# Designed miniproteins, single chains: the designs that were tried, part 58

Each design is a single chain, and the fold is of that chain. pLDDT is the mean over its residues in the fold that is shown.

## One batch from the design tools (miniprotein)

Design m2003
Fold by ESMFold2-Fast:
Structure m2003 (fold): chain A 96 residues (1-96)
Amino acid sequence: SMEEEKAVEEIKKEIDAFLEQMKTSSVEEAKQLAEETVEKIKAIMDKVPELSKEHLVEIAEELRRAAVALLELQGKPEEAAAYEAQVDAQIAQLRA
């Protein structure tokens, strides 16, 4: 659980860094940053073989924040809203 909590906090830091860098990035730069951020998150998750339901929800919420921001930056607000609703439904199912 301590390793899980540390992984979640590191993922949150990577997402926050991505969102901050996006504020001054072009769409092309933001897409590249998103790919780099995904690889960093994969590396963090690889260190933790099992994640609790609660930690999976927290990670899903953070990934949703990044994906929504990237879609909005691309001028796709309808896709951003649809993705947010889809992830919210998946989180609700995971908590059931």
Scores: mean pLDDT 83

Design m2004
Fold by ESMFold2-Fast:
Structure m2004 (fold): chain A 90 residues (1-90)
Amino acid sequence: SELDEVVEKLIKLLEAGDYEGAEKLFEENLPKYPELEAIAILAQYYAEVEKLPPAEAFRKAAEIVKEKKISAEEARKMLLELRQERVAAR
């Protein structure tokens, strides 16, 4: 799909360390593909939990969002629960 093409371009920019290019492409496509917000939030979750590099976290997040249809709100809840567990584990 067109969304899959945008995701692959974002992953390539992240792999190249072009974070400015990745941000620009993300912002330009966010109004057309709201799923990108859920992918970005879930990618942060996987980066924090599994210590994945940005490109690998984004690829994993995109696959999970596509398969399980995770919303941005659900992704934010997962990230919040992770952060709360880190405080409770002291």
Scores: mean pLDDT 81

Design m2005
Fold by ESMFold2-Fast:
Structure m2005 (fold): chain A 112 residues (1-112)
Amino acid sequence: SEVDRLVQEILEALRNKDYEKLTELAKKIDSLPVEEQLRVLARLFAAAVRGEISEEDLVYFIKLLSKETLRKILGYALELASQGKIRLAPYGVTALSLAAFLQAVLSGKYKL
């Protein structure tokens, strides 16, 4: 799937510290439907929980996304939680946990 391809490219670019490619990939995500944007972020969150990437790497990449994109994903995650569609990915990634994380990023808690 396109989501699987994007996740693999992002994880590889983070490991290689390819900041130019990460900026390009963030712009691609900004243009996707919110459902696909959420799926990418849920998979990256799961990768951080697995230790495939650091929390710092995850925060760095998420901050490359537009604030509009982050707000749309937050809104959609909260909508899914209200519908009881709580589980998004393995390793405890839920709509509420992802929403809490995105709210923390948007509020400026994670200063890099």
Scores: mean pLDDT 83

Design m2006
Fold by ESMFold2-Fast:
Structure m2006 (fold): chain A 97 residues (1-97)
Amino acid sequence: MKELEKLLKEAIEKNPELREELEKLYEKVKEAYEKDKSNLNRLLLETLGELLLYIVTKDESDKERFEALLEILKKVPELAEYVKELEKLLKKLEELE
């Protein structure tokens, strides 16, 4: 959590216009994981971490890791709302570049 919180702060500094959406998604994912530390919620947390890392680094390899994890999450119906929010953030990020 501390490392993910640091990445969140750096991601917001890089893209202030995404602040509210990043903070909202981070809190939702954090709450889901703290309530139930299942493998699915760990994967969700890891996927958010890779997105935040990509926002900070802009490295293609970080984007590829995020997209690979996102494809796994897309196969899980109960995570559909998180998948939509993650895809929306990626699209907005690409529009800001």
Scores: mean pLDDT 83

Design m2007
Fold by ESMFold2-Fast:
Structure m2007 (fold): chain A 67 residues (1-67)
Amino acid sequence: MKVLLLASDESVEELLELGKELKKKYPDVLVIPVQVKSEEEAKEIEELLRKEAPEYEITLLKREEIK
């Protein structure tokens, strides 16, 4: 199963709205919105999820890629 990790320093409310828009475009993909302070923190969460759930294809989605 493909997983999109939506990581940004935006508010939780804004991240939830972005997650809804991504889910409309990719209904068969699990979107996980996470509020992070930095790109480094986002990558640490991605690595942790890949180690804990290796059966899932986890992709980190950057804010600039949401267009």
Scores: mean pLDDT 73

Design m2008
Fold by ESMFold2-Fast:
Structure m2008 (fold): chain A 86 residues (1-86)
Amino acid sequence: SIEEKKQVVLRFLDILLTLARRHGLADVAARLDALRDQALAATTLSQIYAIFNQAVALARAMAATLPPDLAAAVLYYLARTQELLS
């Protein structure tokens, strides 16, 4: 359902936002916070997938700047979220 996919994306955004805030990635955290607000307001699958695609770009940017163990965790959650949205 739309609601199930929305909750999957919101959970992914919350994980990324927690990591971004914890590791001082202020610009990434601000962008993730804005995407979370957009996801909460989303009512269509098209909106949810557009938000997820932006979250993917931010997750990859985070993985490029974080230590290897945290980068691996980000990419793991990305892969798991992609599977849940399939």
Scores: mean pLDDT 90

Design m2009
Fold by ESMFold2-Fast:
Structure m2009 (fold): chain A 113 residues (1-113)
Amino acid sequence: AAARVARVLAVIEELAREGRLDLAIGVARLVYGVANWLAKKGVDPTDPLVLAGVAAGGLGDAIEAVRRGDLDAARRALDDGVARLRALGASPATVAVAEEGGRRVLEAAERAL
């Protein structure tokens, strides 16, 4: 799970760092949509792809808030995403990867403004 979350967040971070915030949001929401679809099909909530999608979904909302100049909303969206991962039973290692990766994504998006 931690490795899949790290890979997804690294892609979103790279797009944000390049100033491609629309694509970063699009990728985040696409991965979240896939995770929601898998959950509806009965896939385990701790499945690596489901956890990666939940982590990405919070970041999509956070980056969109950065684009609007609402940095407080961006940080709340990141915190909410991490809280959902904990609630789903993600391991401490997976949560730590999501927190650190999410923080780097927000820093990259803020620099792209």
Scores: mean pLDDT 81

Design m2010
Fold by ESMFold2-Fast:
Structure m2010 (fold): chain A 90 residues (1-90)
Amino acid sequence: SMEAVYEELLALYDKGVEDIKAGLANPDPNTQKALQLMREHMRNNIQDIQDDIAELDRRLATTADPAERARIEMEKRRRLHMLKEIQRIL
């Protein structure tokens, strides 16, 4: 399901945060290069996540069904959490 996909993505970002924290504790050149590549990968995903949030906001503005609104709001909360975790690294 789409919900399971977002939960998997959140787990991957949480792991990325912990890996970066571990790398910052032992800053050798190879670790620093790996951290730079991880930050670049995460930054590339920011625009896609922001575009998704904007689309969810547009859908929410025109949606009257309570069940669908609740679903959209849950999807938006998951994407906002992903942005928050990425911003903690950048």
Scores: mean pLDDT 75

Design m2011
Fold by ESMFold2-Fast:
Structure m2011 (fold): chain A 100 residues (1-100)
Amino acid sequence: MKAPKVQVGTLRPAKEGEEVTLVSLVSGASAEPQVKWKKDNADQKNYYTSPVYKIDGYYYTLSELKVTTDELKSKNVYAVEVTHPSLSSPLTVELKPEDL
């Protein structure tokens, strides 16, 4: 069974800013995935998920969570949780310091 691929990273503004965008790209999904953001296992509500795109029979979606520089300096664990019909359990991917 081919599970969705989840990639995480950071999109920084062209200038030094106070807001940093955490990004998740979900690809290779055989049906529409559901994406949620978590901070220390608590659901976040201040995120945006793009419309789902279908390319070559697979679904793609981009999700963005904006955080402050001060929140990133705190030792908080950010994660994205992907729910998909082909998965028996949600797929959770944590952002590592190297992804920030």
Scores: mean pLDDT 75

Design m2012
Fold by ESMFold2-Fast:
Structure m2012 (fold): chain A 92 residues (1-92)
Amino acid sequence: TKELAEKARKAAELLEKGAEASTDPDVRNQLRAMAERLRELAKLAEKGLVDETTVNEEIDRAIQLVQDAKERGAIPEDLANELIKELEELKK
């Protein structure tokens, strides 16, 4: 559905914010790669080729990646907490 595609795009935007704030090139690259995967899922969702479970599983991976980046100090803790909260809200 269009709503599922918008959910995936919003998740990608949140990961781009994390990447922009990261001073660690490896973390930045990982966050950007995940954002690209979520944008691809958004395109597939518009075509009805992926379901909500698939998108939510990718969002779960995104949450884990942001949590790992936070633990490493690769992104500011306050930003990481906001991104995690917004990603969790998208799963609903």
Scores: mean pLDDT 86

Design m2013
Fold by ESMFold2-Fast:
Structure m2013 (fold): chain A 66 residues (1-66)
Amino acid sequence: SEGVEKALEVAREGVAKMKQAKTIEEIDEILKETKEKIESLTDEDVAKDLNERLEGYAKRLKEELE
């Protein structure tokens, strides 16, 4: 569906922005904004799956900034 396609685009953009972030705080802010946008674009099941993947990715990126 169009909503799912747009949610995937937002997720990809969020990942790219998190990769460019310089601090843990910036990663957390990008993650929060990306999750909220995804939740507005698609159903709960798809949003949960995408957001869990984004949370996992953010966790790894924050560890790399250490």
Scores: mean pLDDT 85

Design m2014
Fold by ESMFold2-Fast:
Structure m2014 (fold): chain A 85 residues (1-85)
Amino acid sequence: SSLIDFLNSVLDEIRRLAETHSVDEMVELVITRMTFLTMTSPPEKSKAANRIAKTVLEGDEEGLSKEELVKRVEETIKEIIKEIS
């Protein structure tokens, strides 16, 4: 439950960043936040934050839109939740 609550909180934060920032700003802020969470969280949350960061970086390299980046993050979070459920 704690990890699922964490993942839902991260997703809500990323969606809010997408609503309030440009794609370049959103990517930078998400990577900064995920890096912080990777360094400060327990192992399970740290692994999840790193996986989300990788998803955003790979999507940015592909030239995905802000909406497409959010969708890829949602997919990654759903996969993590499925693995722990």
Scores: mean pLDDT 87

Design m2015
Fold by ESMFold2-Fast:
Structure m2015 (fold): chain A 99 residues (1-99)
Amino acid sequence: MTTSEGRAVSEDTPEALEAARQAVAAAKNLDTDPALAERHAEEAQALADEAGTAAAGAYYDADAGTVRVVGFVPASFSPAETADVGGPLAQRAEDQARA
């Protein structure tokens, strides 16, 4: 999905960009260090709340196992990096934990 509106809003909001980074850090650490993943997830959630829940950006809260704010990863954040290293691995770990 490609909408310039979503990416423009995310780039204009530092809190949204930082929330996305924290969400990726949480997802990356979900398999190796759950305590660190939880800490990053809480920080991502707090920053997403400050940015406004309607802010464009993909935030994955590993602790909650849910995407907190759904939209488009900010162009300056590299969506490919988020999807490749965080999103799919975190989602799979979450699914396995629930099974």
Scores: mean pLDDT 51

Design m2016
Fold by ESMFold2-Fast:
Structure m2016 (fold): chain A 74 residues (1-74)
Amino acid sequence: MPDNVAAVVEADASTDISDYSGPGVVSRLLQAPGARESVEPVEDVFARTERWIGEPQHGIFVGIIDGRKAVIRV
């Protein structure tokens, strides 16, 4: 269903994501070295997330996928 997709931005593990709040976080990560953007089913991206960083805020989740930092927007 179209409502069950998430925007995912992955970046190198060295990328600083200390400010992951608000709509600007996705745009900022897209400018980082090694950045990749995708749109994936929420359950697929959650299943491949190795570790979560902090608590989700305003539909934004931060985690580690394949050793890379990821921001997931639902």
Scores: mean pLDDT 67

Design m2017
Fold by ESMFold2-Fast:
Structure m2017 (fold): chain A 78 residues (1-78)
Amino acid sequence: AVPSRESAVAAARNLARAAEEAGDLESAERLREIAEKLEAGEISALEATGAINRVVRDLAERDPEGFARMQEILNRAG
């Protein structure tokens, strides 16, 4: 199913918070920008999902430990 705009915004904001708590301010800022563009109607939910996946992949490749911390934060939250 195609993600809703509201669901995609929530996902981007939750990921941004988790990235910031894990110490990755760069990924957190990129994820916040995606959420803001999606809320402003500048991108679709599908485009936002693709952008989020790219940020997450980049983090996993650049900082595997930081990515693991981010995953733990997300798993504890829900």
Scores: mean pLDDT 81

Design m2018
Fold by ESMFold2-Fast:
Structure m2018 (fold): chain A 97 residues (1-97)
Amino acid sequence: SAAEIAALLEKRDAYEKKAQEALERLKQAGEENADKEKEMTARAKELGEKYSKIGEGSAKSAEFKVRYEAFPEETTLYETYKSLANAYAERAKRLEA
């Protein structure tokens, strides 16, 4: 029903907002620890370039691991909220089909 779809989209929007807040926290953490962010960025680039030869998914996984090692709480919050938002969006699409 339209009401069920609207409720799922409201949940999606709420988690998208939390994801944006988590992304801003990640940005602030990087600014507060510039040396750590610089080291993380260099390592992410190196591993991304090495694993891109295997595949795009492998490169993204390697980059995620480096970001998680540098800023575990902030990276986890962002990825978790983004995943939840996507799950609610997919649920809404299935009801529209």
Scores: mean pLDDT 82

Design m2019
Fold by ESMFold2-Fast:
Structure m2019 (fold): chain A 95 residues (1-95)
Amino acid sequence: MTEELVRKAREYFEKSLPGIEVLIEAKRRGLKSIDELEEKEKEIIKEGSENFKKFVELLEQLPEPEQRRLAREVGVRLGELAGVSEEVLAELRAA
């Protein structure tokens, strides 16, 4: 049961990644608001946001040990996308 919740949470997180990547790229370009994005990019962010909310809802249903492990996994992945150093990523994986 817990393993199925973890699998679903990972699936929703993966579906949120395109939206997160668009937001990271927008910040890199120095955009001040999501309103400055093209309509297609806004749609990707909207879909990503909806999937991320479902991920968080499932994450909160997990027992503390599994919640910590999945949160760490997500933190590492977000760190990789944000260009965090491998040394810091290794510490996040160990936490």
Scores: mean pLDDT 78

Design m2020
Fold by ESMFold2-Fast:
Structure m2020 (fold): chain A 55 residues (1-55)
Amino acid sequence: MPDYLNPDEKTLAQDLAEGGKGSLAKAAIKSGGKDEIVQSLARAQNAIDKVKAKN
């Protein structure tokens, strides 16, 4: 249940799960920094884990 996922996390989780490397670059630019890239990666991975945690 992705209710606990932020819209940004859900988008990143979906793109990473499907291999959307281009979306990650855009998310980093939109966030405005290299540190934001690291945070986005951590959030996306956490979101993916939570979504598939049940199964």
Scores: mean pLDDT 57

Design m2021
Fold by ESMFold2-Fast:
Structure m2021 (fold): chain A 81 residues (1-81)
Amino acid sequence: KKLTEEIIKELEKALKALEEGDGDTAIKYLEKAKELLSKSKDPSAPALISILDSIIELVKEGRLDEAKELLELLIEALKRS
């Protein structure tokens, strides 16, 4: 679906920012993904937003490798759904 594809695109941009060590840019794209999810009618959206909040917290704590690993797993799961 178009909305899911747009969310994945924002998450992939966040992942690239984390790979470049740019936590601020990563948070920007993660927040955009959260906004798209908040506008969705998907019953899993609240759970996905919670996962994104956890990733944002890891980025804020400077735990970029852990944030990257969790984000990679989330993107892969969304692509398989």
Scores: mean pLDDT 84

Design m2022
Fold by ESMFold2-Fast:
Structure m2022 (fold): chain A 84 residues (1-84)
Amino acid sequence: SEQERRKQLLLEFAKRISELKKEVDKNMTPEEKAEFDRFIREALDRLNEVYDTKSLEELQAEIDRILTELENRIKEFKEKVKKS
C-alpha cells in the first residue's frame, strides 16, 4: 500500500512534468530546452536518492517543492515570451 502510494506520487509527478513541458516546448530555444532538461534530471536524481529512504510525507514535500519551482520557471518563461 505505501509502496503503491510512492509509485502513484512519481507517476503523477511525471504526468505533471509532461504537461508543463508541452506548454512551453514549442517556444523554447535549444539552450532553454537543455536547461529545462537539466533541471528535470537533477530533480529526478534527488527523488531517486530519497525514494526508498525517506518517509512518504518527506517524498510528498520534495515533489511539491520541485513542482512549485518548475511551475515558477514556466511562468517566468511564458511572461518573457509574451513580452518579446
Scores: mean pLDDT 76

Design m2023
Fold by ESMFold2-Fast:
Structure m2023 (fold): chain A 64 residues (1-64)
Amino acid sequence: SFLEKLREGSEYAKEVIPKIINLFEEGKYEEAEKLIEEIVERHEDTVAAGLARMVLGVKKVELK
C-alpha cells in the first residue's frame, strides 16, 4: 500500500539523512554528495531521496 511504502521510505530516511549530515560536518563533502547521488538514482521516489536533495541544496548554498 501507499502507507507501507511511505513508512519504509521514512525508516530508510531516518538511517541515511543523519549519515549525510555527519559527512558534511566532518568536511567529507565529496563522500556526502556521492551518497546523495546514489540515493537519488537508486531510490528516486522515496522520502530519503527528497530529504537528501534538500540537505544537498542547503549545504551548497552555505558553501558558496
Scores: mean pLDDT 71

Design m2024
Fold by ESMFold2-Fast:
Structure m2024 (fold): chain A 76 residues (1-76)
Amino acid sequence: MTAADARAAAETGIAAAPAVIAALEADPDNPALVAAAGIMASALRMLADSPELSPELRARARAAADALLAAVRRAM
């Protein structure tokens, strides 16, 4: 993964996270949404630890991952 790929992945995941959270909150028993939110949160957590991202982008990725994980925990 290049620095550009890492930035694009983080920005895409951060932008998509609110919609995934809203979908899971609307249908908390949906196993596909629980799985999607968990996968997205894991990817964003890995990106939050990436040295290729700015501190600001890492903080945003971590916040998005934490919000996704909180939504998964509420759904279960």
Scores: mean pLDDT 82

Design m2025
Fold by ESMFold2-Fast:
Structure m2025 (fold): chain A 71 residues (1-71)
Amino acid sequence: MKIKQGKIGVLTPEQARKIAEAWAEAAGLKRKDEFIEAAVNQDLEKMREIAREEGLPELARIYDAEIQLKK
């Protein structure tokens, strides 16, 4: 996935990867690789699911809001 636009509404792949990496590292996620890949692919449902399972309710809530905005 290649995006050259700014970072508005949705994260750029670069930003999504960096943020997902930082949060996965900080939280010690078991599915760190899947979480990062989901972030780059804008698979917010999978990111939310992983965040919920790993006990990151605030992170899950943010992704849930993003999903709701798309519907």
Scores: mean pLDDT 69

Design m2026
Fold by ESMFold2-Fast:
Structure m2026 (fold): chain A 82 residues (1-82)
Amino acid sequence: MVSELLKELYELIKKGAPEEEIEEVEEKIIEIAGFSEEEKKELRIQIEAAKVATHGDEADIEALAKKILEELGISWEEYLKE
C-alpha cells in the first residue's frame, strides 16, 4: 500500500538514510501509484528538496507526503482523518 511506503520514505528521510535507499522507496511509490514520467520528475524534485531542507524537520516531510497523496487523488486531510 502506498501509505506504508510513504511512512517508510518519511522514516528514511528523517534518519538521514543514504540517497540510494530513499530513491528505492520513491521508485516503489511511483510504480504502485502509476505516475507519469512528468509526475516522476516532479516527485524526485520534491524529495530532493525535502532531503536538503529537513535536518529532521517533520513539517517538510509532511509537505512531501501531502504532495504525493494529492498526485494520487487523495486529500491529506482525508488521509489523516482515516
Scores: mean pLDDT 64

Design m2027
Fold by ESMFold2-Fast:
Structure m2027 (fold): chain A 66 residues (1-66)
Amino acid sequence: SLSLDEMVDAVRQRAQRLGLSQQQVDLLVNGFRNASSNPDLAVQQFQQAGLPLSLAQAMVDNLQRR
């Protein structure tokens, strides 16, 4: 299993390769970091990065089950 830091690094690298802005990358990273402690904030951050609400909620749900 990947550590949270390894997952964050993978997300950052992939998002940058997909041409996402630094703001979008930061929002995705912060969403991953906040998913366990502040799930509502994490959902908002994923939505601001461009994810639909249903996907943002599903991602937070999956991260909380870790």
Scores: mean pLDDT 79

Design m2028
Fold by ESMFold2-Fast:
Structure m2028 (fold): chain A 62 residues (1-62)
Amino acid sequence: KLIELSEKFREVRELIAQLPPDAQRELRKKLFEAVSLAASGKIDEAEKLIDQTLEEARRLLE
């Protein structure tokens, strides 16, 4: 689970880099929140947030 979470963080970072600056700021904020949740041991909450952020980033790129 932790390895899968780190791969999702990498994918989110790559997608965010392709977005307009305003969208990058908003999604980076969510990414930092997910990282903080993972660091505090709230792995399930971090995974939910990162999955939502991935979907949002993919939607914005379509």
Scores: mean pLDDT 78

Design m2029
Fold by ESMFold2-Fast:
Structure m2029 (fold): chain A 85 residues (1-85)
Amino acid sequence: VEEARREKERVLEEGAERLAEAIMEAYPGSTLSERDIALEAARRLVLGEDSGIFFPTSEEAKEILRETRERLRELERRIREALEA
């Protein structure tokens, strides 16, 4: 259980950072090019929350978001199953 929770946090942080970099590259010279703002938006997008930010049109950003969400859902499933065991 603890290992799965630790892995979930790692996947979330790694995915958010990768997505933030893609967002910054997609919107150079905008507020979204600021790392802190891009990182906050990326975390919200990964968690399925309203980011308040226009969805990035970058193919890389879309792929990173899809991969990260899928991995997080699988880890959440494993954590839930372990807690019910």
Scores: mean pLDDT 68

Design m2030
Fold by ESMFold2-Fast:
Structure m2030 (fold): chain A 79 residues (1-79)
Amino acid sequence: SEKDELLARMEKILEGVKKIAEESSDEKIKKKAEELANTIERSIRQLEDEKASLAEVKKTLATLEKEYEELKKEFEKAK
């Protein structure tokens, strides 16, 4: 379903965020990545609920994609 595809995209973002948390030598970036990973995991659990609308999934995904792009930029600058 479209919802399953969007949730799968959130899972891919989560894997990328976890990689940044593992690879970062900067404690601030590492902490930010860990906090974002926790947020994504909570969001996926909530949105897997049958009552969660497709619109809610899309809105959450857009927010997480933006946060992930910002985190990636910070990580690249810290190298």
Scores: mean pLDDT 85

Design m2031
Fold by ESMFold2-Fast:
Structure m2031 (fold): chain A 80 residues (1-80)
Amino acid sequence: MELGKAVGDFLEALRFAYEEAKKNPELQKELGKLVYEMKTSENAAEYARKAGEVAAKILSDPEKAERVRQVLDRYAELLE
């Protein structure tokens, strides 16, 4: 699968979680910090997985949480 598609899916999933996080400012701040670490760290895959876990906590809908987690885990695999 093309890397560009995986990056696009990952960014869209993060944006969706970040929009939902407006209801919880603490989780929104934590997610933003993890995304920054992912972009600047040599351990990008680790921070991508942590961002997925926080995104799942933001989403009260289990189906949406699972979908976002799967997309973020897939992106983390590509970074390893």
Scores: mean pLDDT 69

Design m2032
Fold by ESMFold2-Fast:
Structure m2032 (fold): chain A 57 residues (1-57)
Amino acid sequence: MTVTLTLSRADPAGSVAALARAMGLDREEAEAVARQLAAHMAAQGRDTVTVTTGDMS
C-alpha cells in the first residue's frame, strides 16, 4: 500500500511523526528522512513537500 504524506518545514515534529507512522520507522530514522527533505525544500524555496511512501522492506 502507498501513503501520500505532506511534510511541512514549519512543523518538523508533526512531519517526523507522520513519517514514522506511515513507514514504520523509528523516530530517529523518520527524523533523518524529514531533515533531508526539509533541507531540499529550503534549497528550492519551498515550505512543503509531498512524499509517496510504501512498504520497502
Scores: mean pLDDT 72

Design m2033
Fold by ESMFold2-Fast:
Structure m2033 (fold): chain A 89 residues (1-89)
Amino acid sequence: MEKQELFDELWELTERLSQVERMARRLAQVDPEKAAEIRELISKAAKYMQEALDALVAGDVEKAREFLQKAKSYIDEAERLAREAMAEH
């Protein structure tokens, strides 16, 4: 069921967001500027995740897919930056 798949994806992104937030929190102790950059990406991802949830509740599956795609893109970038920064420290 397509709607259930999108809720599952939203849940996955929520867990990934929690993980990258923990990395940003740890990174803030050694590289506060990089942590701030990562947190801005997290904020953008959270905004699109909320838009996706609103779209799913409204029954707009196509908009939900677009917003989840954008949220995923920001989470992917945040995770990449966090891993690179953590490897340097």
Scores: mean pLDDT 85

Design m2034
Fold by ESMFold2-Fast:
Structure m2034 (fold): chain A 71 residues (1-71)
Amino acid sequence: DTIYGKSKDEIKEKVDKIISEFHKEYPDSNISYLVTDSGIIILGTAPSKEVSDELRDRLLKEVGVPVTDLT
């Protein structure tokens, strides 16, 4: 559908922005990501599960593609 009609580069640009902001809010976090045909995969370390859940929900809302949290 139209959400998946975005280029992987466009998705990466949006994700980079959100993760950059997240690292400013949670400096002790170390988050990386992958963009796949099925959505975004989040990797690394967050201070808590609640904080990683907030990141997942933020990415889902702002980017509009499925997010898999593997932190």
Scores: mean pLDDT 77

Design m2035
Fold by ESMFold2-Fast:
Structure m2035 (fold): chain A 66 residues (1-66)
Amino acid sequence: GLEEQLKELIAKYAAKLLEKYFKAAFPDAEIKVEIVDNDTIKITVRKGDEVKEYVVKISDVPTFKP
């Protein structure tokens, strides 16, 4: 439905913002952002041999409360 399409668009927008934010914060690191599903975004930060993963759930954000 329309709500599902809106959530997918929000996920894509959030992924782009997160990618820009992490690239600015960690300019020497390799940043990879993946949309796992319409409610889940995974961010991988690699610097040398160190790899860190962050998972963000869009539904946990107060902006999507009713």
Scores: mean pLDDT 75

Design m2036
Fold by ESMFold2-Fast:
Structure m2036 (fold): chain A 101 residues (1-101)
Amino acid sequence: SVSDMSLVQLWAETWRRHEAKGALDKEAIREFLKRLFGEEMSDEAIESAMKNLDVDGSGVVTRDELLDVLVRLAEPQGLSRAAIQEALDTGREPVLDRPPA
């Protein structure tokens, strides 16, 4: 089981490992799904995940497409787009945006 916060962290770590490519390819999505489910997923499952993330049909998941998905996943957790961007850039778990105490 994975929380929404853990999902954002797992995506951030996957992005960091593949950031030199400028986008996530099918191999990056395979790695993400294997870590998420603890087992290697079928090619059909990987292709389905790619289609859901690759909204413009480019064949890769861009940083902006990944950010848009993660913002939707993290809205219930109170994470801002800026916090998710920082997590993707650092590979660290995102910090909740909090009002000043």
Scores: mean pLDDT 70

